# Ledger of designs, part 4: designed miniproteins, single chains, continued (4)

Each design is a single chain, and the fold is of that chain. pLDDT is the mean over its residues in the fold that is shown.

## One batch from the design tools (miniprotein)

Design m12104
Fold by ESMFold2-Fast:
Structure m12104 (fold): chain A 72 residues (1-72)
Amino acid sequence: MLTVNRAQQLGSRGVTLADLGEQQGPEYLEQARRVAEEARELGERFPQSRTVSDLTTKLVDERVDEAERKLA
């Protein structure tokens, strides 16, 4: 239960920071990348959890990748 809550917090922060990165500049995108890395580490610790994977890989990693492509 606590792990899923942590994944939700990282997902929410990562998406918000990626949105801010696109709108306000690359400083927020760097923060979003760091949150995505924390989320990926959490996913690696719980590889069998579909919920953690969805909140980390799909929500944060894909959103940060999208923001990076738009700013490249």
Scores: mean pLDDT 72

Design m12105
Fold by ESMFold2-Fast:
Structure m12105 (fold): chain A 76 residues (1-76)
Amino acid sequence: MKYSEEDIEAEVYLAFAEIYLAIGKLDEQRGNKEAARESYKKAIELADKAIELSTNPQIIADAERVKKEAEENLKK
């Protein structure tokens, strides 16, 4: 099993997208709705970069999941 440089970069973007999604959920739970929305927007941007950079189906699927969840939370 081997990752290209692009797949490594995509994994980094995906990791940050997951972190911002988690921060958004935490801020939402704390009642910080504006901070939560900012974090969800960043999660979407980072997930989009992961999708753009990767041809790995697992990375793309995980990034699409993060993006969808952040979008659903942003539209509340």
Scores: mean pLDDT 83

Design m12106
Fold by ESMFold2-Fast:
Structure m12106 (fold): chain A 79 residues (1-79)
Amino acid sequence: MEEELKRLGEEAVEAARNGDKEKLERSLTELLRLAGVPEDLAREMGEGAANRILSQPTTEERVKMAQQLVDSITSIARG
């Protein structure tokens, strides 16, 4: 689990940096699932979060928001 959380977090941040909506949604959805969120809800939350992150005007702001969200989800997943 810890290795998966680290990998998915890194993928989400990189996707945010590159503006890769599909990869960002997938990584966030998987992180939310590992945090115990049901699959359908995780998908909806991941999509909403990806849209908010990618709406940021600069790469720096996108990466910052993605990292903050990854850190929050990872904290929940760890218990």
Scores: mean pLDDT 85

Design m12107
Fold by ESMFold2-Fast:
Structure m12107 (fold): chain A 60 residues (1-60)
Amino acid sequence: MSDEQWQEFVDRLAKDYQLSEKQKEEVIKFGKELLADPSMSDTQVALEVAKKIEELREQQ
């Protein structure tokens, strides 16, 4: 996944889940670490990122 596609994906999720700037930065960092793992598919990264967003939303 390209950096542009990743940024667009995170921007969409941040808007949909009403994430704070701090939460958005945490999601970007988390997703970049997952994308750096060659054993993970783009679909697995998206699923793990979605779970992370749900956890952050519960901490509101």
Scores: mean pLDDT 74

Design m12108
Fold by ESMFold2-Fast:
Structure m12108 (fold): chain A 66 residues (1-66)
Amino acid sequence: MDETVRRVALHDLRELLLSKGVSQEEADRIIAEIEENPDPERVKELLLSHGVSEEVAERYAKVLSA
């Protein structure tokens, strides 16, 4: 995974979280947690807990853990 792919994925994820009513502060915290611990299972569980669909959470987990 290169820096550009990660940056785009994180930007899109932040936008998605904001669209679901997550605050800017909480979205930034979620992104920081993913960057610190990019385990695909944990990323998927974290996103599911914030209302992201299983399909979308799986896609982000795969991209952000590479």
Scores: mean pLDDT 78

Design m12109
Fold by ESMFold2-Fast:
Order: structure tokens, then C-alpha cells, then sequence
Structure m12109 (fold): chain A 64 residues (1-64)
């Protein structure tokens, strides 16, 4: 059987390691991003937040 892999699987691992974000968070960004540069921007913005409530708000904004 031919199963397609996620188009961004290697990038998910790279972004998770680079920005210290959980892979689940990066996968959510992947799902709600139209291209690779957008994924980088969203991951970087989330990684630069040290306030949990602010991070949650940013995550919803970037996912929508």
C-alpha cells in the first residue's frame, strides 16, 4: 500500500528543535499554514513568548 507522508514531516522536526516547541504545536501550525515561510513565522512568534496566556492567544490568532 502506498501511504503519503506529511509534506512537511522533516520541517516539523526541525522547527520543534529550533524553537523548542512541542511537535504537536508545530503540526497545528502546519495544518493552519499555507506555505513553509508562514510556518517559520508562526513558530518564531510563538517561541518568542514567555507568557502562557499570551502564547495561547497568539496560537489561536496564528492558527485562525
Amino acid sequence: SAAEESKNRPLVDILSRTYGLPKATIKQIEKNSKNIPEMYLKAQLLANSDNAAFTARLQKLLAG
Scores: mean pLDDT 67

Design m12110
Fold by ESMFold2-Fast:
Structure m12110 (fold): chain A 60 residues (1-60)
Amino acid sequence: LSKDEQIGKLLQEIADRMQAEGLSLDQKRALMFHMQHLRDQGASVEEIREAGERLLDELV
């Protein structure tokens, strides 16, 4: 998979976890906005994964 495909898959995995954990729409939007912002800044797949895991842990 390309970097873009790997990031897309990661974002989908995090979105699925947010849905499973019952996060509010506002929480989902904030978390997804932060991860997409990192993507737009050229962050690596690993950096985006780490940020997503940290934010999920903080919200759950």
Scores: mean pLDDT 79

Design m12111
Fold by ESMFold2-Fast:
Structure m12111 (fold): chain A 81 residues (1-81)
Amino acid sequence: SAKEKIEELRRETRARLRAEASDEQVTIVESMLQDILDNWETATVEDVERAFEGVLAVLDAATRAVVRETQRRIIEILEES
């Protein structure tokens, strides 16, 4: 299911971020991803893009690359749903 794919992406993203990002940055990303999951049934591509844009603005460049990849994959899953 879409939720299972996103939960897997969340686990993968968390593991990658914990290798290099601060605990604060990991928490910000995790909170955003949890909000997306909690609202998945009504979420739009625009809602996801807006949520990620806010988070990306406060992350380091290297951390942003990982999070942008997660954003692309979530949007693809949403568009296939």
Scores: mean pLDDT 81

Design m12112
Fold by ESMFold2-Fast:
Structure m12112 (fold): chain A 71 residues (1-71)
Amino acid sequence: KEEAARRAVEGAAGKSKEEQLGLAKALEGMGLPKSARGARAVAEGNLEEALRLLLTESEGNQRMAADAAGL
């Protein structure tokens, strides 16, 4: 439940800013607009906002975001 959202934020935070913005575009293409906004928040250095946004997604959407961020 919370683990997927944390994995998504950690995966995104481990990437370069360019890769974080690329992840945001990928998440938008997947129909995950809140997760895409979260990836942009990570690129801005706002990890708390990123986690908050991801926690408003369904558990399935959180897992999809985590899997995408892990690539």
Scores: mean pLDDT 81

Design m12113
Fold by ESMFold2-Fast:
Structure m12113 (fold): chain A 60 residues (1-60)
Amino acid sequence: SAMLEQLRAAIRAGDYDTAAKLLGKLLREGVATPEQVNEIARAIGAGDYARADAILDRLA
C-alpha cells in the first residue's frame, strides 16, 4: 500500500506530523484497527523503528 510506504518513510525520517496524519487516515479508512494504531504510536514514541516496521508488515 502506498499509504503504508509513506508512513514507513515518515517514521524513519522522524516526521511526527506526517506520521500522525497518516495513522489517522489508516484508522478512518479502516486499514488499521485502533489497537494497531495505538501499538504503532507507542513504538514511534519509544523510537523503536523495528517494532513499528514489524506492525506495518502485518498490515501490508
Scores: mean pLDDT 83

Design m12114
Fold by ESMFold2-Fast:
Structure m12114 (fold): chain A 94 residues (1-94)
Amino acid sequence: PEIVLKVKAEGITKEIAEEIAEKIRERLSAIAEVLSVEVEVDEEKGLLTIRVTLDEKASEELAELAAKLAEETVKEELKKKGIKIKELEVEIIK
């Protein structure tokens, strides 16, 4: 399964996006086998897309837990940087 997080917030830089991706990888690796974490950032538009690929053996329940943990990680890290989230969408792709 794949988890896709789409974030709209002013002040997201490539550096912040990469820090968030590292935190997501670290936290999710404690509960699931993480195959990849990819980030795309448009700093001028304040758009961040994070794609997390989990091992095929991950259950639907584990993918949902991982998605929730990834969402909380994004919220926590952006709050630490003083960045206000305008929109946050989370999708699980099977």
Scores: mean pLDDT 85

Design m12115
Fold by ESMFold2-Fast:
Structure m12115 (fold): chain A 91 residues (1-91)
Amino acid sequence: SSMKEEAQKLAEEAAKRAAEIVKEAADKGLLTDEVENYVVGAITAIHAGDFERAAEYLRKAGEELKKAGAEEESKQLFEIAERVEEAYKRL
């Protein structure tokens, strides 16, 4: 359906933005293996069409970035997770 195609496109744009945020955190020396693992998990879930799991992993990555002191990057990941979850709820 067109709604599934729109959700997939939005989720893939979210995956690209999450990867950019991870790079920003890495450039600041604030990236941890846990954050990388959660973002990779989210991207994998997005490619599988599992948007609920993708949003969960993005939230967990945001929580870990916040613990590492990456407050701005954490906020951006939480916003992306919310967008993915909203797209999922429309399906």
Scores: mean pLDDT 84

Design m12116
Fold by ESMFold2-Fast:
Structure m12116 (fold): chain A 121 residues (1-121)
Amino acid sequence: DWFDEAYRLGQQLTQQARQDRDNVVAQTNGLIDLIAKLDAEKGAKLKKQLDDAVTKGDGGDLGAVFGEAADEAAALLAKDNPDKAEQIRADLSQQKDDSLAQLSQAEEVHRLETNGRQNEA
């Protein structure tokens, strides 16, 4: 039955999207923990923004918080470790790009699963 096959494929795509999103949430929490050790106020603000984004289920909001956390972590770490600043910035920029790409893909899968069939002509 093609319906059963399509349903199973849809579930697999949803699971992958959830894993990609959970991975970005975990990375964002790691960055926020690091920021909080250097700037407790910024860490607290970003943690609240992350919790709000996760609660809303919005990949765009999550991506924005992750991007801000990555940029702040890079700036703070580079400032505290000027001898390693180039390496820190390069590593965190690569992690940011990779994680945002994964999140964008997961959000597109979610969009197609939710709206694609309902709006098919």
Scores: mean pLDDT 71

Design m12117
Fold by ESMFold2-Fast:
Structure m12117 (fold): chain A 55 residues (1-55)
Amino acid sequence: SEKNELEAEIAKRNAEEALNAKVLKVEVTDDKAIIETEKAVITVDKNTGETTIKK
């Protein structure tokens, strides 16, 4: 959906700036957003707002 595509673009940009790392993959669904970078994998649960960072 267009909303998920826009959210993916924003999440990618924010992750690149915050981690100073290249974003390799972004996957946004209605339930979660997963941002894979060279340094970490960031998972945001859209239902709870919980953010998990796995290095």
Scores: mean pLDDT 76

Design m12118
Fold by ESMFold2-Fast:
Structure m12118 (fold): chain A 78 residues (1-78)
Amino acid sequence: DVQKVRSIFVAIILLTSMEMSEAGVSPEMVAEASKKLAEYGDKLIKEVEAGKLSPQEAIDKFEEKAKEIKEETIEKEK
């Protein structure tokens, strides 16, 4: 269910944005990181629709990418 996967991606973006904000990341950098995650999510949704990824595989990949972007953004801000 593509709609369920999209809803999970939105929830992950919101949680990741909150965690970055709590770590002192600027609103501009939070917005940039959220944009990168949204673009990656769109790519994963297309792969699910093409039958290249299962919904669970897409969610797992998105969670890993969210963690990576969060850590990189926090490190960049210091």
Scores: mean pLDDT 84

Design m12119
Fold by ESMFold2-Fast:
Structure m12119 (fold): chain A 90 residues (1-90)
Amino acid sequence: EEKERLEREIEELEERLRRITEELERLEKEREEFEKKYKEKDPELYKEKKKKFLEREIELGVEEVDLAVRITVLRRELERLEREERERRE
């Protein structure tokens, strides 16, 4: 059934979004810890590593937006199917 398929797909995407959010939070904490430890002790290492952190944050941020958009589209499709089912049965 299409409704069950959409519900499963939404659940899978929400789980992926949760993991991305958790990874972003972890990455932010790691970046802050690294800044505190190396910003004044090794500016070159700090600059290089900061670039890598920012690149990963951008990558994850793009994936987060894509997942959020896909979830929204699928939720709207699910709502449409629920309306159509209600109209057919009632």
Scores: mean pLDDT 82

Design m12120
Fold by ESMFold2-Fast:
Structure m12120 (fold): chain A 97 residues (1-97)
Amino acid sequence: KKELIERAIENAEKAIKYLEDFLSGKGVESAKKAGGYFRQAYVLAKEVPELKEASELFKKAIDYVNKAIENPDSAVQYGQKALEYARKALELLREKS
């Protein structure tokens, strides 16, 4: 359980870093990497019943990252929403660790 939470935190922190890189102008590949790490955090959090709320927030972060990739003209707005949901999810993980 503790190892799953620690791994979910690690993946979420990596995802947030790549999403921040994307928002700072480092290009769509950073957004794709962020999406991949959020997916790993989602899968890990989903295995822990107490983390259901965090897993749903990671799912929302993934959805907004995908919207940012699909809609370049609104990428910053969607990326900012993804970051908001991801930070809330990470805070919940840290409360349970």
Scores: mean pLDDT 87

Design m12121
Fold by ESMFold2-Fast:
Structure m12121 (fold): chain A 100 residues (1-100)
Amino acid sequence: MEEDEKFRELVKKFIEYLYKKAKEQGIDPKEAIIEALRSLFEGLGVSDEEIDKLIKELQKAKTVEEIANIVYDFLKSLPEAKRKKFFTVLEQLLKEYEEE
């Protein structure tokens, strides 16, 4: 599989897990996704200005697929080193969710 397809699938799967977890807890899924993404990107050293732009786009999204596409496009705008760290974190988080 091409790396772009693999990364897009990882992002979509992660957003779907966040959505399911938020629904199970009675939390607004969109707010939960935004908060999780903000925390992750802040941990990667992404600037508050770039994160704010991402959040504004996410607030306009209506579906999990739209959210995943916005996040993927944002990742494409980041330096390669930060993108690789993000995908490593996603793989770890998805493994933890599969073991629950």
Scores: mean pLDDT 78

Design m12122
Fold by ESMFold2-Fast:
Structure m12122 (fold): chain A 74 residues (1-74)
Amino acid sequence: FDNLSSLYPEQKTLLQKLEKLLNNSGLPDSEIEVIKLKVVEFLDDSLSRNTPPNVLHTAAYLVAIGEIEDARLK
């Protein structure tokens, strides 16, 4: 998230919220790092496609929540 925050300062608030969500998930650090990479890949792809902010925020949260739930079920 640090690199993305530097490249996209407008997304700093979203990145902070996503990091807080992941850190409060109760998952092991190793699983959080895997989910962070997936979220970063999604955000980088979405930002390079000029995805609208409302769609970006909703989609990023859905990706993060889905990955957290998948990790909890495994």
Scores: mean pLDDT 74

Design m12123
Fold by ESMFold2-Fast:
Structure m12123 (fold): chain A 64 residues (1-64)
Amino acid sequence: MAGSPAYQAEAEAHRARAPPERREILREIAAKLRAVGDVTQEYLDARKAGKPDESLLSAKPQPV
């Protein structure tokens, strides 16, 4: 086991519930969080370079 009893109980509750709708929602949330992570990384890179982007890196800056 790698985790506290409280954390394990929380994970077990998710597995025990595991209704189809719940799994679908979690799957969608995970995908969105992944996409947000990529955008955040691009924004941080631009900030470190000291070069402001027109759109601040959201979806993708359009050519001017």
Scores: mean pLDDT 58

Design m12124
Fold by ESMFold2-Fast:
Structure m12124 (fold): chain A 95 residues (1-95)
Amino acid sequence: SEAEELLKKAEKLLEEGKYDEALKLVREAIKKAEGDAELARKAFDLAEKIAKAKPDSEEAWELVLEAAEVILKDSEDVARAIGLVFRAIGLKLDA
C-alpha cells in the first residue's frame, strides 16, 4: 500500500538522521493507513524512535499518540495499545 511505502521511506530517512522528513512521511502514512492496526504499529515504532532522537519535538509525540489511538480501536490489540500508550507517556516524562 501507499502507507507501507511511506513508512519504508521514513525508516530510511530516520537511519540517515533526517528526522523532520521522516516525521512528515510517518504522519502521511498514518493518514493513508485508514485504521490499519499493523501499519499503525509500524508508524508508532518509527514515531517513537524520532521522538527519542528529538524529545523536544511535540509533533513526534503527537504522532506516537495518534498511532496508539488507531491501535486502541482494534479490539484484538487493546492490551498492546494500552502498553504502547504507557510506554509513550514514560518516554515523554523522561524526555
Scores: mean pLDDT 74

Design m12125
Fold by ESMFold2-Fast:
Parts: C-alpha cells; sequence; structure tokens
Structure m12125 (fold): chain A 88 residues (1-88)
C-alpha cells in the first residue's frame, strides 16, 4: 500500500537522520513530498505539527514514523524496527 511505502520511506529518512545525512528541513520536505502523493491532508497536518514542535531531523522522522505505524495498526520504535537494515 502507499502507507507501507511511506513507512519504509520514513524509516530510510530516520536512518539518514541518525547518520547526520539530512537536516530537519530536508526531512520535512521529503516527507511532505511523499504525503502529497497520497493526498492525505490529515497526515500532512500531523507532519506540520511535528515539524513545528521537533527541531531535529531524527525526532521529526521518528515521531512521524510512529504516526504512520499507528494508522497501519502497528507500533514503530527506534530500537525494534527494520530501520537500520532497510534504510542504511
Amino acid sequence: SKLEELKRFAEELLARAEAGEVTAEETYAALKKELEKLDDKELLATLDEYAAQLPDARGLALAFLQAIAERLGEEAYEYEGPIEDVAA
């Protein structure tokens, strides 16, 4: 599904943020671009709220990954996801 693709994309962004490869602004822009493909205005609003509250790329990517996982009926954690294996 498009939500599962977005989850994978967010996992890749989180790994890149942890490696220092992306800024918070770049993370926001990348997530917003993928969300526009889904036409999901509720997730876009959630992303905007997180971007306003979370100044760092890692925090933004992780919070948003959790929001996507909740929508899929799953939980996503920094320590238990395939983030390092899939997104590295």
Scores: mean pLDDT 73

Design m12126
Fold by ESMFold2-Fast:
Structure m12126 (fold): chain A 89 residues (1-89)
Amino acid sequence: AEKYLEKTKEAAKKGNLEEVEKHGTLVWMQGYFETNDPEYHDPELGEKLKKYAKESLLLGIEVKHKRPATQIDVKTAEVTVRLAMPGAL
C-alpha cells in the first residue's frame, strides 16, 4: 500500500491522471480487501490503509480537476472510506 501511495504521489506531481488512477486503485483495493476479509483483517493495518485510501482519492480529485481538494471533497472521501472499509465486524 505505501509503495503504491508513493507512486500515486509521484504521478500526481507530474499531473499524470492515468498513473494516479492506476496506483490509487491498488491502494484502494488493498484497503477494501484488508478491512472486509475476516481472514486477513488486521485492525491496526486497516486504519493505516483507510488513511492511505483517503489520501489517494484526494490526489485523484486534485489531478483530475487541476485544483486543490475542497472541504466537500475531503468529507466525501472520509464518508466513502468509512462506508467501504468499516473495519472489524
Scores: mean pLDDT 76

Design m12127
Fold by ESMFold2-Fast:
Structure m12127 (fold): chain A 97 residues (1-97)
Amino acid sequence: GREEAERGAELAVEHARAAAEAETAEGQAGGVIGAGGGGLSAGLAARRGGDEEAGEEAARRAYEGGREAAEEAETEEQREAALLAGEAARRLALGAV
């Protein structure tokens, strides 16, 4: 339900920050994959709870988190990874609802 969707969004944001801070391409990719997993989890939780708005809110939080992480990134690669992480989470959350 809503609380599980919020948890998924939180995990997506944490992984987007990890992508923004990762010094290696492998670490950046791991952050993107983790953010996607958080988004998917959020969408599935929203669907199970019948709360489509919770899924949309989780998607928005994940996307915004990725953008915020990108603003703090030191390199262009880290910035792109953070943005991709937020977008992946958003798409998977919305697609799973």
Scores: mean pLDDT 88

Design m12128
Fold by ESMFold2-Fast:
Structure m12128 (fold): chain A 88 residues (1-88)
Amino acid sequence: MIEELRKKLEELRELAEELKRLAEEYAERFGDISLGIGQRLIAIGIVYESELLLRKAERGEISAEKALEEIERYIAYLRELIAELKER
């Protein structure tokens, strides 16, 4: 379970970097600086929360199953945001 959690966190980090890149490109192309900043802050926040969930699960403060479920929800949300930016 903890190993699966670490693998999902790595996937989440890659998606967060992709979102930040697309948000920067979108802001530059369309002048939507607010969207660019907003999406970047969302990506940073999701990574921070997910790393905190992993640490809590490793310390036994939360079940690994709950941490995994939450990280998978964040991954789905990042994919949704990435898809929205790619379609524009």
Scores: mean pLDDT 83

Design m12129
Fold by ESMFold2-Fast:
Structure m12129 (fold): chain A 73 residues (1-73)
Amino acid sequence: SIAEQAAKQLGGLAAKAATLSEEQRAQLAAQARELAANPPEELSEEEREAISKTAQAVADAIAAGDFAKAAAI
């Protein structure tokens, strides 16, 4: 499903962030924020709200360097 693809993308961002430079991590956080702002239109309203909230939390955790928190989301 599209929701599963979005969740997998967020997990991938969190995993990559741990191995990248601070600048590259900022770019990944920006990508997660973009997903939070523009969740897939094919999702239901409830699923879009859930993905948006999760993506924002992942972006904030990556930006803060808290990869354990990002991975747990």
Scores: mean pLDDT 71

Design m12130
Fold by ESMFold2-Fast:
Structure m12130 (fold): chain A 64 residues (1-64)
Amino acid sequence: SKAKDEIKALRDEALAKVKDPDLKAKIEKQTDKFLKEVEEDPSKAGLVLGVYRLYVAVVLTVDK
């Protein structure tokens, strides 16, 4: 799925920017949840990707 590939790419970019191992673990767990939502309902892939982009942006700006 294109949305799953984009979510994984955003995960990898976020993990490269974050050094805190606790925050990395939280990002990985949340990413798995978003990937599962795309797998369970591909019709919502665009919405799930949009929410995931917002999640990553918030994490990278708030947890500095």
Scores: mean pLDDT 82

Design m12131
Fold by ESMFold2-Fast:
Structure m12131 (fold): chain A 100 residues (1-100)
Amino acid sequence: MTPEELVRKYLPDLTDEERQRLVAWLEDPEAFEYVDPETGDLLVGPAGINVREAKETLGLPDDATPVEILRALAEKLPEHKGLFDLVAAYLEQRRAQEAA
């Protein structure tokens, strides 16, 4: 499934601008996970979610993975579950393609 098809499937109510932004983000492998050069913290997702701050906000342990953070966010913010499901589906698809 293409990135655009995944965005349309999980987030059908997005504007054209929001959809294009998410597709561009999904097609940039570094946009999923990158290290903030100022803090050294791991940032994840289109808004650059700071993993450390997310753990503190959600009450997760310091060793929580980005996937566990996304799951916790989906439980706390069910209105954004589509975005978390999209990221998970695309990440799984990319890893399957890289392994094949």
Scores: mean pLDDT 66

Design m12132
Fold by ESMFold2-Fast:
Structure m12132 (fold): chain A 88 residues (1-88)
Amino acid sequence: SVVDQTLQNIAIIYSMNTLAQQDPSTPSSVVDLIDQGMDIATQFTTMMVTNPNPDQNTIQSMYQQMQAIQQQIQQQAPQMYAQAQART
């Protein structure tokens, strides 16, 4: 489901955030993208917990935004992205 895929993407973003904190050489552009992903993850989790019937268009929009962010991170930091996926 889109929800399950989004939760997996959230796990990857969380793993990348941990890796970035352990590596001070991480480019600021990548840190900014991870922060954006973390913000979407928080918004998604809050919506799913607080709303028994969340808007499907909003779920799809958040999923697409998460995918776009992950694609940008993969382009800028492919090794970090691969490590995050391996941990998930």
Scores: mean pLDDT 86

Design m12133
Fold by ESMFold2-Fast:
Structure m12133 (fold): chain A 57 residues (1-57)
Amino acid sequence: AQTLSAAQRARVLALARQLLAREKEVTPENRRRAVSTAAALLGLTLSEADLEALAAE
């Protein structure tokens, strides 16, 4: 996938944080899942590198 724009990254992070706030525990796996789900809901495809970078935020 192409590198995401700053605006697209911000949208994915904002939605992922909302999804993650509903989890009982914040784990690295839950963070990756939240980012992946947020990107899918926004109609965006993530490279593995983009997914890892966003999950680390």
Scores: mean pLDDT 76

Design m12134
Fold by ESMFold2-Fast:
Structure m12134 (fold): chain A 66 residues (1-66)
Amino acid sequence: MSELERIDLAMQVASEEQRLLLEILRALLQGDYEAAKAKLQELKEKFPELSSFTDSMLAIIEQALA
């Protein structure tokens, strides 16, 4: 719970880009891998300049879940 609370607090002071990254981390900490992947897709759509980064993060998550 406290870890999720810290993420929520960080999201209030972060940029939109960083907030989406924190949402992804939050979902991963909750074991919600579908939500984490959905948030990565949203980050890619809102910030297409980060598409290479989001693709790399998806690969890392898939590797970690294997």
Scores: mean pLDDT 74

Design m12135
Fold by ESMFold2-Fast:
Structure m12135 (fold): chain A 96 residues (1-96)
Amino acid sequence: SDEEIGKKILEIIEEKIEKGELSEEVIEKYKYVKKLGFTPSTFARFAKTLTESKDPEELAKAIIEYLENNSAEEVAKKLLEVDIEEGLELMKEGLK
């Protein structure tokens, strides 16, 4: 599921932070975005827009690369767009 994939992606990113593998700028952007309360499934869907890979390690790398090349506000905007799209899909399925 996207929720399980997303949890694994976030675990990989947090492990890289703990190991000192990410720049302070990327860590600050990640913490800002995470505070906004997006679900693990939203992070998984976001990563899937950035890469064709199904591997959580490659999906995590795609998010890190996006954080390196974009502002925290741009990343948050993209996550919100993905979250809105998911919400609209759930609304269509829930209308019986």
Scores: mean pLDDT 82

Design m12136
Fold by ESMFold2-Fast:
Structure m12136 (fold): chain A 86 residues (1-86)
Amino acid sequence: HMEEVRKKVREELEKLAQELIDKYGENDATRKAVGALLAAARNIEDGIVSLEEAMKAVEQALKDIGQTEAMEKAVEILRKGLEEAK
């Protein structure tokens, strides 16, 4: 079940990253947010980090660049993944 949860979380984080590019375009804040989301997605799928660790890392990275809306959406995706992984 955990592998299925990790893949689902990866796909949702990748979708969020694409939504940010489509909505806001190519700017420094969007590039940093997309980078953080894609790094988290990869590390989750590869089993390098737990969903809990990924949530904290993404929260911090997106907060540091002021992307509050992206942070809230990413945290929601990861919280749902944690709930499904129980």
Scores: mean pLDDT 78

Design m12137
Fold by ESMFold2-Fast:
Structure m12137 (fold): chain A 86 residues (1-86)
Amino acid sequence: LPQSIKDIANYLKVEPIDIVNFLKSLDVSIEDFLKEEGSEKLNNILDLKDLPFIGYLVLVDPEKRPELAEAIVNKDIDKIKEILKS
């Protein structure tokens, strides 16, 4: 599993600042985001019940990762939810 903002950014092929700006827009701390259980606030916003965001992220089909990256950069919550549950 990605363990840092840099690892997650590299996995999605975005810049680390894109992840930081996404989390900041949702008032989610980097510390909470990187916990094993993830951020409860982020999990509630994205309607994640079984796994934290990072857990869903690694299960996303490689073909859908660019679309997920774009949704994160654009802060498109509905699109992120759609991709993570597919």
Scores: mean pLDDT 79

Design m12138
Fold by ESMFold2-Fast:
Structure m12138 (fold): chain A 56 residues (1-56)
Amino acid sequence: MVTVDQVRAMTNEEAAAHFGVSVVLIDRMRKRKVPFSQVAGYSEDAKRAYGLLSLL
């Protein structure tokens, strides 16, 4: 299991591989370009990525 600090240090590619989501989605989440309403339609892995990245 990775910590929040480890995820902060990850590249977009490393974070995408860890959560099983696209690099583009990780980049958009980090840039705050994903509205919360769109998250409801995401996979469970993408929802986990969003929840953790929203703490950063």
Scores: mean pLDDT 71

Design m12139
Fold by ESMFold2-Fast:
Structure m12139 (fold): chain A 80 residues (1-80)
Amino acid sequence: SRREELLNRARELEKRYRTALDQAVADGATPEEIQALADRYSAEFDALLREAIAHGDVETALEITRRRAEFQDRVDELLA
């Protein structure tokens, strides 16, 4: 279904950026580099959110929004 497709895309996007974030931290990335990575993730994520909204799937949009918030919380923790 479209919901399953969007949720799978959101999950793969999160996995990709979590791996990139963990690697950046391991490599001693600057706060600016970490923020740039977060900004890129947010932009790609907003595209998925707009797609979910366009399909009228409130539950999928909420799940996608929650995943983005969780990633941003992790970034904020690293930059604290």
Scores: mean pLDDT 81

